Designed miniproteins, single chains, continued (4). Designs and how they scored, part 83

Each design is a single chain, and the fold is of that chain. pLDDT is the mean over its residues in the fold that is shown.

## One batch from the design tools (miniprotein)

Design m15056
Fold by ESMFold2-Fast:
Structure m15056 (fold): chain A 56 residues (1-56)
Amino acid sequence: MKEEVRELAHEASLEAARAGNTELAKQVWDAMKAGDLEKVRELLEEARRLATLPPP
C-alpha cells in the first residue's frame, strides 16, 4: 500500500519533469505526502500523456 504510492509518485514525478512541467511534479509530491493513491494515479496518467505527446 505505502510502497505502491511511493513508486507511482516517483514515476509520475519523472514523467512530469521530462515534460518540463515542474508544477505537476509538485502536485505529485503533495499527493504522495497526503497518501492519496487515487490522486497520484491520476497525476501519473496526465504526466505520461504530456511526456508522450510532442510539445506544440
Scores: mean pLDDT 75

Design m15057
Fold by ESMFold2-Fast:
Structure m15057 (fold): chain A 110 residues (1-110)
Amino acid sequence: MEAEKLKKEGTIAYGQGNYDEAIEKYKKALELAGEDNWQLLLNLGEALFNAGKYEEAARYYEKAIKLTPKDQKALLAQIYYNLADALEKLGKTEEAEKYKKIAEELEKEV
């Protein structure tokens, strides 16, 4: 299916360091598949972060957190760390510290 093809192409581009291409492919895949695919939202957030698009990366990490299964403690901790890193890049130090503490607590539960 076209959405799965675009997701694979985005993942290949990301692995090659072609973050702008990865972003384009992931966004197109998300438009076709629907915005409830938390793995795709996380992949898009990571590509946006590596492209220096920190505000947009933070928004996709927040969407991924809302949709990620709550029993996936290790994965949720990693996404919260990624969100905190994006917020640090934006100068939102207090908000970043809040999410780092959430991530640290989740890691203790793994």
Scores: mean pLDDT 85

Design m15058
Fold by ESMFold2-Fast:
Structure m15058 (fold): chain A 94 residues (1-94)
Amino acid sequence: MSREELDREVAAALVHMAGALAINIAEKKGASPEQIEKMRKAADELARAVEAGDLDTARKYGEEMSKILEEAGLKEEAEFFKKVVDRVIETLRS
C-alpha cells in the first residue's frame, strides 16, 4: 500500500479510538442518550472522512464532536479531542 494510504488508515484508527474513549467518558459522566447518539454519529463520520482523505469534512465533524462534549460539561475532553483532530489533519496535509 502507499504511504499516504497507510497514514490515513492509521489516522482513522487513532481518531476512532479517541472518539470511543470520549464517548465512554461522557456516558460515565451522565451525558444524555441524545448527546451520546450525536457523538457516535459525529465520531463515525469523522473517522470515515479521515480514511477518505476528506480533511475539510473531518475538521467539521471534529468540531461538532468537541462542541457536544463541551455542552455535556466535558470541556477538558473537548479541548483535548480538538487538538488530536487538528494534529491528525496537520500530519495528513504534510
Scores: mean pLDDT 81

Design m15059
Fold by ESMFold2-Fast:
Structure m15059 (fold): chain A 97 residues (1-97)
Amino acid sequence: MSHMEEAKKKAEETIKLADEARDRVINEGLSPLEARRLMDKVAVAAIKTLKEGTPEEVKRVADHVVQAVLEMAKATGIEEGGKNIADAIRKAAENYL
């Protein structure tokens, strides 16, 4: 696949993972510990996706995943953990832009 096609596919998969994790935390009322585990999983997937992304896909994935992580953190009261994870994703995106 071309670099752009591979990056787009990985971005779509990562965004879907973030949306599913966020919806599960908010709609199913997951515990703070369960939310933290999902936030960590989503962040790891996002950072891996950012390494091979185009600048446009890097920004799109980072913005979307950061928003999902912060919404999960707010819903479960683990705001400090959410901010730390969001900051790590933002810094990774800046390094790959």
Scores: mean pLDDT 82

Design m15060
Fold by ESMFold2-Fast:
Formats: C-alpha cells, sequence, structure tokens
Structure m15060 (fold): chain A 62 residues (1-62)
C-alpha cells in the first residue's frame, strides 16, 4: 500500500477522533509525525504538517 494513503487515513481518523477522544487524536497525530520523520521529511515540512493537523482538530472542536 502507498504510504501516502496510510498517512491520509491516519489524518482523517485523528480529526474524527478529536470530537470523541482527544487523547486518541493526539496519539494519531504523534504517529503521523513519527512516520513523516522516518520517511525523511525535513523538520520544516514536519512542523507544517503538525500545525495543519492541529488547525483541523481545532476546527472540529470549535
Amino acid sequence: MEIVEELKKLFLEAVEAARTDPERAQKLMDEIIKKLKELGYSDEEINEAREFLERAIQEVLA
């Protein structure tokens, strides 16, 4: 399976989980960040991804 599809699935699960289980959403976010780092993405790209996901979670909780 393409790693991109796996990451997309984790993003969607994290956003959905934010409504019911914020701790699970946080763990999914950590897993995404770890996976991006292992794939060789730069710290800059990883920080952008983290902020994007945090924004998405904030929108769900608002």
Scores: mean pLDDT 75

Design m15061
Fold by ESMFold2-Fast:
Structure m15061 (fold): chain A 74 residues (1-74)
Amino acid sequence: STALQQQANDLYNQGVEYDKKGDYEKAYELYLKAAKLYDEAGMPNGKAYALRKAAEVLEKAGDYEKAEKLREEA
């Protein structure tokens, strides 16, 4: 669905901006929301990429165990 895809892209891009600012908690939330919408839109590559970005910000925040679990889901 075009609407879900656009919303997922918007959330993903917001996550990138917070990641650049070092707000890893907000970036993580936005990447997870984007991954959910990519999944609902039938976009497995978008979902996987968003989950990998969420894992990266968890690693930057020191949450290595949660990052590993997300990488398994991607």
Scores: mean pLDDT 87

Design m15062
Fold by ESMFold2-Fast:
Structure m15062 (fold): chain A 55 residues (1-55)
Amino acid sequence: APVSPATARALQQAFDEVLDSGDEEQGDRFVAYLRARYPGHPATEAMIARYRARR
């Protein structure tokens, strides 16, 4: 499915809030959501890569 600029911004804000919380389980669930709903999109892949670099 295509990702609109507004959707990408909302996902990035949600991702930043998850990172700020320090909750790795919530982070893992968010990554799973991105992979299921927005596979292969550059913005979501960049967020997943950033999260994995933290682990």
Scores: mean pLDDT 73

Design m15063
Fold by ESMFold2-Fast:
Structure m15063 (fold): chain A 89 residues (1-89)
Amino acid sequence: GAAAFAAGMAALEARLADKIPAMLAGDKELSKEAAAEVARLLAEALGAPELAEELVELSLELVDAELAGDEERAEELRKRLAELVARAR
């Protein structure tokens, strides 16, 4: 639940503290690593670990679309992520 999500976010923040400057500088690969980790933690927090692979893949594609400036693709991927999260509820 929410407590597991909060604990996961705290662990992610601690892990990424040294990498934040690179992420802010537009490091695509580091941003993708962070997105994948957040997606895995979200799947666990929702009680739907079976969705982890789909959430990771869509999150990585979303990072790619946003960094490329592909707004249409980014909106499509956000809708698909929202649908997967809704299915897990």
Scores: mean pLDDT 67

Design m15064
Fold by ESMFold2-Fast:
Structure m15064 (fold): chain A 61 residues (1-61)
Amino acid sequence: SEMEELEERAKAGDADAQIRLALRLAQEGKFDEAKELATLASQKDPRGQAALNVINAMEKA
């Protein structure tokens, strides 16, 4: 499934996959896991920090 592919790529260190998985986890209300992945992605890709900002906004809504 798409989710399994994202999890596999994210575990391999793919920042794009980490961002996509983080946003999906946030949509499911799994904010702690989402923030961890977005933070990890931010070490390699500035889009990770943007994702963290979106996730924080979603949690407060």
Scores: mean pLDDT 85

Design m15065
Fold by ESMFold2-Fast:
Structure m15065 (fold): chain A 73 residues (1-73)
Amino acid sequence: MSEARTEAVRAILEAAADFEGDPERSERERREGERRTEEARRWLEEHEEELEREKRELLRRREEEERRRELEE
């Protein structure tokens, strides 16, 4: 897992969603947001299988950790 990776994707998605609400912020902000979204999109496309695999592994690990914590005692 990479926190920088997860945070970057989340920030871009949040920026894109918020962006639709207030386009009057700045044209530069808009271009910057689009550029980041494009970068993230390419990055996601290249790592789509790895991300999905990591996501499944993390979810499974988290479930197992939760169950293990209950079973630990």
Scores: mean pLDDT 66

Design m15067
Fold by ESMFold2-Fast:
Structure m15067 (fold): chain A 65 residues (1-65)
Amino acid sequence: GERAAELIQELTGASRERAERMARAAVTLYRELGREVAVQFLMKDLGLSREQAEEVVELAVEELG
């Protein structure tokens, strides 16, 4: 979660606490509903591009999955 949270902070300016919550939420969604749902969640709630959201999901799953 550390690298994913750091990337969220760099891309959005979110606090560490918010970035860590969003990274954990993305991993939960990935495990239960799949990659596309996790990507769409980050795009919608953080305003990330698809490419940015995909990178965040990849890092979060690597570290927390």
Scores: mean pLDDT 84

Design m15068
Fold by ESMFold2-Fast:
Structure m15068 (fold): chain A 74 residues (1-74)
Amino acid sequence: SLQDLLAALSEALERMAAEGRVSGAEVVAAYQAMQEIQQQNITDPEEILAVFRTRVTNPELLAAIEAVLRAHEA
């Protein structure tokens, strides 16, 4: 479900922040993307990733988001 996906994305984001791999500003940007995805009920993984790419520029964070999306599709 979209709720399960957003929970998994939130968990991955919090883990990366705890590891010092993403900044507070990047965390805020990612949560803003997640809010937009939820508000518009975007469920297609490619469209979800496109929304993240409009707000997130960190390639390592984008790679982690892609990994979560791929795992959720399976």
Scores: mean pLDDT 84

Design m15069
Fold by ESMFold2-Fast:
Structure m15069 (fold): chain A 96 residues (1-96)
Amino acid sequence: MEKARELVEKAKKALSEGNYDEAIKLFQEALKVAPEDSPVYAEALKLLGEVYLRKGDYDKAIEAFQKALEVARKLGDEEKVKEMETLLNRIKEAKS
C-alpha cells in the first residue's frame, strides 16, 4: 500500500505540472502494486480518468471511471459511487 500511495502522490504532482503522460504512467504503476479492492486503487483509477478527460480521451476516461465505480461499490463507499456516477454522466453530456 505505501508504494502505491507514493506513486499516486508523484502522479498528482506530474498532473499539477501538466505532465499528463508522466501522470498516466505513474497512476498505471500505482494500479499494478495496489490491491484491487483498496481505496488507493479506486483513487488511482479516478485520477487516471481525470487525466484522460483533460487530454480529451473520453473513451479511456469512461473506462477508468467505470472501474473506479466498480471498486467503490465493492468497498461500500456510497460517496465515491455517487462521485463516479456524476463524473460519468458529465462525460456523456460533454460527448453529446
Scores: mean pLDDT 84

Design m15070
Fold by ESMFold2-Fast:
Structure m15070 (fold): chain A 64 residues (1-64)
Amino acid sequence: YEKKIEELEKKIKENPNDAELWTELGQLYYQLGKLEKAKEYYKKALEIDPSNEKAKYGLEIIEE
C-alpha cells in the first residue's frame, strides 16, 4: 500500500484537479482503516467534482 500511495500522490502532484486520483487515494486509506484520511480525500474529490459517484459512495459508507 505504501508504494501505491506514493505513486498516487505523485500523480496528484502532476494532476491536482483530477477527482478520480483523490477518490483512489481515499479508497486506499479506507482499505488501511484510516477513515479520517479517507474521508478528507473523498471530500477533496467532491470539491473538484461534486458528481463523482465513487467519492459520494465512499463518504456515505464511512459516515454510516
Scores: mean pLDDT 80

Design m15072
Fold by ESMFold2-Fast:
Structure m15072 (fold): chain A 59 residues (1-59)
Amino acid sequence: SDAEKTAQAILDAKSKSEAIGKLGGSSLPKEVIDEARRILWESKDLEEAKRKAAELVLK
């Protein structure tokens, strides 16, 4: 699914900017994109942020 591909792309990202770029290029609902973007932007730890954003995308 698009959600699974987007979640994997986020987990594979090497930076916040890359993860946000992968998220923004997805066809996911705007609300999901906005919430995941906030998680990625607000977190200080990249790996934790990526996991939380991916989990949100898969819901």
Scores: mean pLDDT 80

Design m15073
Fold by ESMFold2-Fast:
Structure m15073 (fold): chain A 65 residues (1-65)
Amino acid sequence: MEDLPPVTTVATEAELEALRAAAAEAGGVLHVVGGDPAARAAAEAAAREAIAAGRPALVAVRAPA
């Protein structure tokens, strides 16, 4: 099975800050995107490349209020 980059939905700024801190602790990359599908696709592609290179990567999608 192919390992896809971790993608999570963020509803609060506290959740976003926790993910940013976790990415920094892991020496990885956090990509934050809104509802733009093109930006999300680009972030997922960048995260996949980072994971393929042996670096942790996370994608956070902001939930609309």
Scores: mean pLDDT 72

Design m15074
Fold by ESMFold2-Fast:
Order: sequence, then structure tokens, then C-alpha cells
Structure m15074 (fold): chain A 58 residues (1-58)
Amino acid sequence: GFVAPEEEKKRAQAELDEGMELLRNAKDIEGVTRGIGLVLRAIGELFQASLDTLRAEA
């Protein structure tokens, strides 16, 4: 079932926070890559939630 959009945003915000923590603690290229990956994933999740909403209404 679809949950409220604000809940989706909170989850994406939490993932951004985790990605930033990984970047802060990164000591090597792998850590930096992982942190960037989480940030991009959060953006993708926000976009996917928007697409899912449009598909459900269309």
C-alpha cells in the first residue's frame, strides 16, 4: 500500500544523512564512492516515488 508522501521524504532525508556521514568518515576512494552512491540513491527514490504516484493516477 502507498504511504503518505511525507514519510517517503523522511526516508530519503535519512538516507542523505547516512550518505553524508559516510562521506565525513571516508578515508579512501571506496568510502567516498559509497557515500556518493547513497546520495544518488536517495534522489532516485524521490523520483521513483513521484513516478509511482503518477502511474497510480494515470
Scores: mean pLDDT 73

Design m15075
Fold by ESMFold2-Fast:
Structure m15075 (fold): chain A 92 residues (1-92)
Amino acid sequence: MSLEEKAKKLIDELAAATTPEEVVRLTNEFLRILQKLDEEGKLEVALKLARYGLDKISAAMDAETDLDVRIALSVAQIGLAVTLTTLEEKLK
């Protein structure tokens, strides 16, 4: 499985997560993949995946009714937004 395929699977699992602990774990694994892609010089792939993740997490937050899970998704969204900004700066 490619890092890109694994990252997409992690985001789909994160959007379906029912506990705050799963949201945190899956977010950390996804961010680790983005870091590896950046280290390999695959900045455009990392950037596309970060955008994909932000879109999916935002949709999951809008659908989430559990407050603790929604807070964890909000933290994940902030972390991904920071990562996206960092990746965009490296492309300049």
Scores: mean pLDDT 84

Design m15076
Fold by ESMFold2-Fast:
Formats: structure tokens, sequence, C-alpha cells
Structure m15076 (fold): chain A 93 residues (1-93)
């Protein structure tokens, strides 16, 4: 797949931040997402966990960590991993 644009990265971050804002307003929302993001020790670990997992929650948390760190290259890698895994699933289903 093609590399994600800065606009696509910002859109993904905005959606994730909106979810986190909702969770702050309603504590019961997406506690798993916060826990997953907090469990990542580094951007490199986030990328590795995204590669090892097919769980969309893990992918989203990893993307959040990379974007929050300002690591555009890692964020692009994570988005590419997400797209590849989605494409693989659609071809096998």
Amino acid sequence: RKLPSPEELEEATRLLNEGMLEAARNEALTPEGRELAASFKSVEEAVERARESNDIAVHTAALYVAVKAGDEEAAEEILRIIEEKRDQLNNTV
C-alpha cells in the first residue's frame, strides 16, 4: 500500500484523541486503550507489538504512541502494518 500522508496521520490521531477525551469525560470509555498505550516502553516496542498482533486496539494504541512521540516514520510503519493486516484478512475471508 502507499505511504500514509501527514493528513491521514493527523486524522487518525484526532480520532484517537477524541476517544481519549471521551474517556476522560466518561471514565468507563476505552480504559483498555489507555492501559495498552501506557504499557509501551518505547516507540520501537509499539511498532513491534503492532506487527505481532492482529488486534485493532493494539494497533490503535501503537499508532497513538508513535504520533504522540512525534515519530512520523514509526507512525507510517504502524499504519502500513494495519493496512497490510486488513488487506490480508479481506483476501482470506
Scores: mean pLDDT 63

Design m15077
Fold by ESMFold2-Fast:
Structure m15077 (fold): chain A 55 residues (1-55)
Amino acid sequence: MDPEELLELAKRYYEEGKKLIEEGRITEGIGYILRGIGLATEAGLLLGKSVELPK
């Protein structure tokens, strides 16, 4: 799997998680954000560099 594809997928999970939290679905939103962070970290490891998510 392409590391860039993992990073884009991570961004989508992060965006969906934020939306769920804003809708009051806190536990589901946190789950999505954590998965997004995991995917971004995996992409960073495959690229051999640090990966930062938007603040």
Scores: mean pLDDT 75

Design m15078
Fold by ESMFold2-Fast:
Structure m15078 (fold): chain A 120 residues (1-120)
Amino acid sequence: GDPETLAALARALEEAAQRVKDSGIIEAKSPEDLGKKVAEMFREAALEAARRLGIPARVQASVGEIKVEGDTITIDIGLRIEALTPEPASAAARVRVTAKKVGDGKYEIVDVEIVELFTD
């Protein structure tokens, strides 16, 4: 892919991670429901970042492993963004989200870490 487009897709994924980190308290009925909501937030944030960068894109977000230890929930999220341009380009990330249960059905995002980021 074009290096400038690849760099822009990587920036879109990084901006999505920051948006999710800044989301505050999320209402969810279970850790699994939290995972689905976080994945959708990543998908929407990455798509919006791509739009602002002027790149028509498709974004997929998937929930991987969910680990629950007391009030701490760790969720692995897979992200893929594909540019719908004449020169194909894509970026993929594995992101680790740490949330803390702060009340009944309420979770605070306390950390978002991009574990791996690839461009193609």
Scores: mean pLDDT 88

Design m15079
Fold by ESMFold2-Fast:
Structure m15079 (fold): chain A 64 residues (1-64)
Amino acid sequence: RDELLKAIVAATKKALDAASQGNREEADRYIDEAVRLAEQLGASPENVAELRKTLRDLADKELA
């Protein structure tokens, strides 16, 4: 459980790093990884959707 939370944080950081480098494709891959880990942790579909939206919004700001 705690290891999954650490993995989600790591994937989120990698997504933002990729976005800051202008790599939308790589950022999207890490966003998908973070969402998959959240689903594995038992997050509800609603929480998974909110996480995806938040990470996409953050990545879009880095890409802008």
Scores: mean pLDDT 79

Design m15080
Fold by ESMFold2-Fast:
Structure m15080 (fold): chain A 68 residues (1-68)
Amino acid sequence: SAEEYFEKGKEYFEKGEYEKAVEYYEKALQLRPGFDAEVYELLAKALEKLGRNGEAVFYRWMAKELKK
């Protein structure tokens, strides 16, 4: 489920495996886009850890739009 992929993404993030965290957060969003603003926030944070700041800005914007 989307929730299971989100949990796995969090586990990889905690281990410092940011590329895998991004992969699993993206899989969660593929199954259910927009299901939780927190997924976009944590995806942005993982992307920042990887130096992918331009992509991170986009996902932070998505999280803010979803909270409206």
Scores: mean pLDDT 83

Design m15081
Fold by ESMFold2-Fast:
Structure m15081 (fold): chain A 74 residues (1-74)
Amino acid sequence: AVGVVTVPAADGAGAGAAGQAISDALLAGVATDVTAEVSADRVTLRATAATEEQARAAAEAGAAAAPGAVASVE
């Protein structure tokens, strides 16, 4: 299962900082792997977990670390 966190980001350094903070929060949880995709408009983080419940918990923890973030599961 994959938990997804999307952070609206302004151009520049804010995207990197948001990505790092969320990655740290997800790694503190139940994620087995985390990937980050950074664009001009947003940062998208994906946390892979063994179960949908674990993926959801990791995504929610990541979203709590970044203002304006949205958590979902796919």
Scores: mean pLDDT 67

Design m15082
Fold by ESMFold2-Fast:
Order: sequence, then C-alpha cells, then structure tokens
Structure m15082 (fold): chain A 80 residues (1-80)
Amino acid sequence: MTPVERLEARLNKLFQEAVQRAAAAGLTDEQIIELARWFNEKKDELLAWAEANPDMTDEEIDQKVEELRAELDRKLAELA
C-alpha cells in the first residue's frame, strides 16, 4: 500500500472507534454529526499531508494517528 492508503486505513479504523465511543457515551444525533464533520475535516488535512510526504514511515503514520486520537479525546469531552 502507498503511505496515503496506509494512513487512510488507520483513519477509517479510528473513525469506527470514534462512532462506537460516541454511541456508547449516549451522544445525541446532533453531537455525532458534529463529531463526524470534525473528524472528516481532520482526515482530509492528514491525507493532504500524506500526499505531500510520500516517503513517510509507518512510525510517522502511527504518530499522526495517535495525535488525532488525542484530539478526538478532547473533542468527545467538549461534546459531552
């Protein structure tokens, strides 16, 4: 897979985890829509970064995904 494809696969998994966490936390439909919109904006930014950095390592991808996970934790706290 290309670095972009690897990052996208990791982001798709994180998005599934985010939706599951939101549903488990009892977030409203409006809060889940806001979360999805925010996540898609972050995903687009990261995919654009990946396209600009075709030589990125799996370690760099892991770092970017964990940075987004931390931002997700903050966003979920803001929505609750």
Scores: mean pLDDT 84

Design m15083
Fold by ESMFold2-Fast:
Structure m15083 (fold): chain A 55 residues (1-55)
Amino acid sequence: SLEEKLEELKKKSKEEQLIAARDFYTRAVFDPSLTEEERKELRELAEKIVEDILK
């Protein structure tokens, strides 16, 4: 689930989380193999990582 992926990422350093968020955004835009639902999931993951870090 989305929540499980977020929980796993929160175990990483803040820097590693930001790198992951950037990679998720990049993949959501540029990876032609992804479905619209997969792109949405990656965008939501990236946004939640950034929001959590900024809190």
Scores: mean pLDDT 78

Design m15085
Fold by ESMFold2-Fast:
Order: structure tokens, then C-alpha cells, then sequence
Structure m15085 (fold): chain A 75 residues (1-75)
């Protein structure tokens, strides 16, 4: 149980760097997929999530709002 969580977090951490880079892609579809993946994994930094609120893509804004609300509930 815990071993599976540790392995997932390890793989997610390595993929996080790549996903964060994809948030700067000129392709809005790539940006949206990266934002959603980071948010679902709980790996989206607060500063980056706040920046995504200013995105011209309403789907990215929605992902950022949901993630920030989740973080506020956690702390």
C-alpha cells in the first residue's frame, strides 16, 4: 500500500519537471493537459496555480481555481 504510493510519488516528481515545462508551451492544449495532470497529482505549486488564473484559456483558469480551493481546504 505505502510502497505503491511512494513509487507513484517518485515517478510523479520526475514527470513534474516535464509537466511544469509544458505549462509554458505555446500550444494551449498542451498547457491544459499539463495543468490538469499537475493538479490531479497535487504537484502544482501555489505560485504557478495563481499564475494560471490569468491564463486566456477558461479551462486552465477553472483547473487553477479548483486546485487553489483544494489547497485552502487542506490548509
Amino acid sequence: MEELRKEFLKNAKENREKLLKYLTSPDPEIQRVAAEALALAGLLPKEVAEKLLTSPDPRIQQIARGYLAYRELKE
Scores: mean pLDDT 71

Design m15086
Fold by ESMFold2-Fast:
Structure m15086 (fold): chain A 51 residues (1-51)
Amino acid sequence: GGFYTVIKDKETGEQVEEPKLFPSPGAAAGYGQKIVEENNGKYTYEVVPVD
């Protein structure tokens, strides 16, 4: 399995880029947090496990 990081716009809830696959939930969350911080918090992220 693995974990997708899904990046969404906070206002619309729409996905802003293709989901990125990571080997662990920590790696997926770390990427999401970095993107949120680099974009002044206008995005949110979700970590979705893959079987």
Scores: mean pLDDT 81

Design m15087
Fold by ESMFold2-Fast:
Structure m15087 (fold): chain A 95 residues (1-95)
Amino acid sequence: KGELLLIEKKYDEALKEYEKLAKSKDKKIQAKAWNNLGLVYYEQKKYDEAIEAYEKALALDPKYSEAWANLAKVYEAKGEYEKAKEYYEKSLKAS
């Protein structure tokens, strides 16, 4: 469907822009870019890629409470509720 192809193109364009921002020398911009890459992958239901992106954001900023919460949401979507709870608790401690 042309509609599906337009959605796929929007995800590809978003990924390209955030991948560019992930190469920034500013660690805050890098962390936000990786978090946004994770969000795009999550919307595509590419949960393993979303996890990797959020983990990269957290490596740059371990106090990034939103990235911890987003990581928890991915594990919840995968049915890993204990892991999701652990990461929600990390999000609360980071804020």
Scores: mean pLDDT 85

Design m15088
Fold by ESMFold2-Fast:
Structure m15088 (fold): chain A 57 residues (1-57)
Amino acid sequence: DELAKEAERLEKELAEALAAGADEEEIRRLLERMIEIGVKAVEEAVKRTVEKILEKK
């Protein structure tokens, strides 16, 4: 939930930065952060699924 909200916020910031003509470096930093959060969200989803199968807590 929190990771998904943070990803949405960064996506909005990226769109605004692009519209404002921000530097490639700024855009790249936003993209990197979005990718990291996306990866973490997937990892958490997989982990929760495995935990449900093994322990269902």
Scores: mean pLDDT 74

Design m15089
Fold by ESMFold2-Fast:
Formats: C-alpha cells, structure tokens, sequence
Structure m15089 (fold): chain A 55 residues (1-55)
C-alpha cells in the first residue's frame, strides 16, 4: 500500500517520464525511493536507467 506522499511522487515521476523530462523523472523517482519503508529493486533499476541516459 502506498501513502499519499509516495503516490504523489510516483505520479509526478511517471508524468515527467512520459513528457521526456528525464531529469525531473529521476528526481521524483529518487523522492519516491526515499519515502518507501523498504528497498524497491524495480524503482532502483528505473533510477539507474534514467541516470545512465543523462550521463
């Protein structure tokens, strides 16, 4: 289950990603990861992929 804050961060990340704003998407996904109580390998992988594209 997601908190409202986690859901908002994930939604913002998704919208930025769909718009092609990879920098904004990366920051919002990092925010979502920080709000999760446990590690999320799927979100970590998404962050890695976006970070690689921005290098």
Amino acid sequence: SLTPAQRAALLAALRAFEAGDLQAALEHYKEALALLPEEDPALQRIVEIIAEELE
Scores: mean pLDDT 75

Design m15090
Fold by ESMFold2-Fast:
Structure m15090 (fold): chain A 92 residues (1-92)
Amino acid sequence: SKEELVKKARELIEKAEELLAKARAALAAGDAEAALEAAKEALKLATEAVKLAGEAGDKETLLKAIGVTLAALGLMIEAALMLGDLSLADTK
């Protein structure tokens, strides 16, 4: 049902937001690898939430899921850049 899809999407959003918090904490601690892993998992959950919210036609939940997806992508970029910078520093 629509209600079940919205409920599942909201549960996935909540889990994704927890992973985004974990990714931000890892970045603050200088752990780019852990941050990237957490952000990738958040992206997977957020993308599934976008699909479920879209199928349900729930605009509010869909917009929230899209916002979390964009936040996860941003953290992945930041973590990947940090990993690249660390790798280059170790070589030079």
Scores: mean pLDDT 86

Design m15091
Fold by ESMFold2-Fast:
Structure m15091 (fold): chain A 81 residues (1-81)
Amino acid sequence: KIKEIIEHLKKALKALEEGDLEALKEHLEKALELLGEIYNAPEEAKKVFEAVLKALETGDEEAIEKLKEDLEGLIKLLESL
């Protein structure tokens, strides 16, 4: 399960770097859904995903750069487990 989350996060990061917003949305949604299951926090996972979608829709460059940093940090953290 953690390996599947890492795979989706890596694909989301690649999609973000390539400007593929549909692939980013798909893989990020799946990763957050799986994280919500592990932490028994599906509502929190949904809210995080909705906040990310809003940032992408508004073109908030600061929020997009923060998302990239957060995805990289989360991938490194999960790979260390």
Scores: mean pLDDT 74

Design m15092
Fold by ESMFold2-Fast:
Structure m15092 (fold): chain A 70 residues (1-70)
Amino acid sequence: SMRQITIQSFRYIALATEADVLARTKKLDKATVDEINALLDKAKEAIKNGDVQSAAALLDQASAKLQAAR
């Protein structure tokens, strides 16, 4: 649904912002940053395609990697 895509879009923005801050402050190693960015890029494409299930799964994976790195 459009509402679910909107929710995933807001999740994407929040996670992408957090990943960017952690990358710029060198709080994450490059390999972890690259993995998170790859997941976020895939999630962005899923959002563009209206694929709620794939977007949610990819954003959940990115969120888990960010949480583990805290």
Scores: mean pLDDT 84

Design m15093
Fold by ESMFold2-Fast:
Formats: structure tokens, C-alpha cells, sequence
Structure m15093 (fold): chain A 56 residues (1-56)
């Protein structure tokens, strides 16, 4: 659901703030998968942006 994806984005952000890029990437991948199922382009872009920050 959209709420689940939003929660995953929040958890990804917290993982980034904690310096845990690996955990953050997992959260953003999950959020992006839900965004694709929902055809939510805005949510998908947010997840992709977080993922790129996590792996760089």
C-alpha cells in the first residue's frame, strides 16, 4: 500500500542519517517496488533518489 511505501521511505531516511547505507538501500528498494505496483511515479522517484544516496 501507499502507507507502507511511505513508512519504508521514512525508515530509509533514518538509516541514511544513522550511516547505514546498506539498510537504507534495502528500504528504498522495497519502497520503489510498492511504488511501481501502485503506478505512483512521484513515490518511485523519491525511492530511487534515496537508493542512489544510499549506494554513493
Amino acid sequence: SREEAEKLLEEGRRALEAGDGEKAAEYFIRAGQIARELNDEELGKEAERGYLEAIF
Scores: mean pLDDT 84

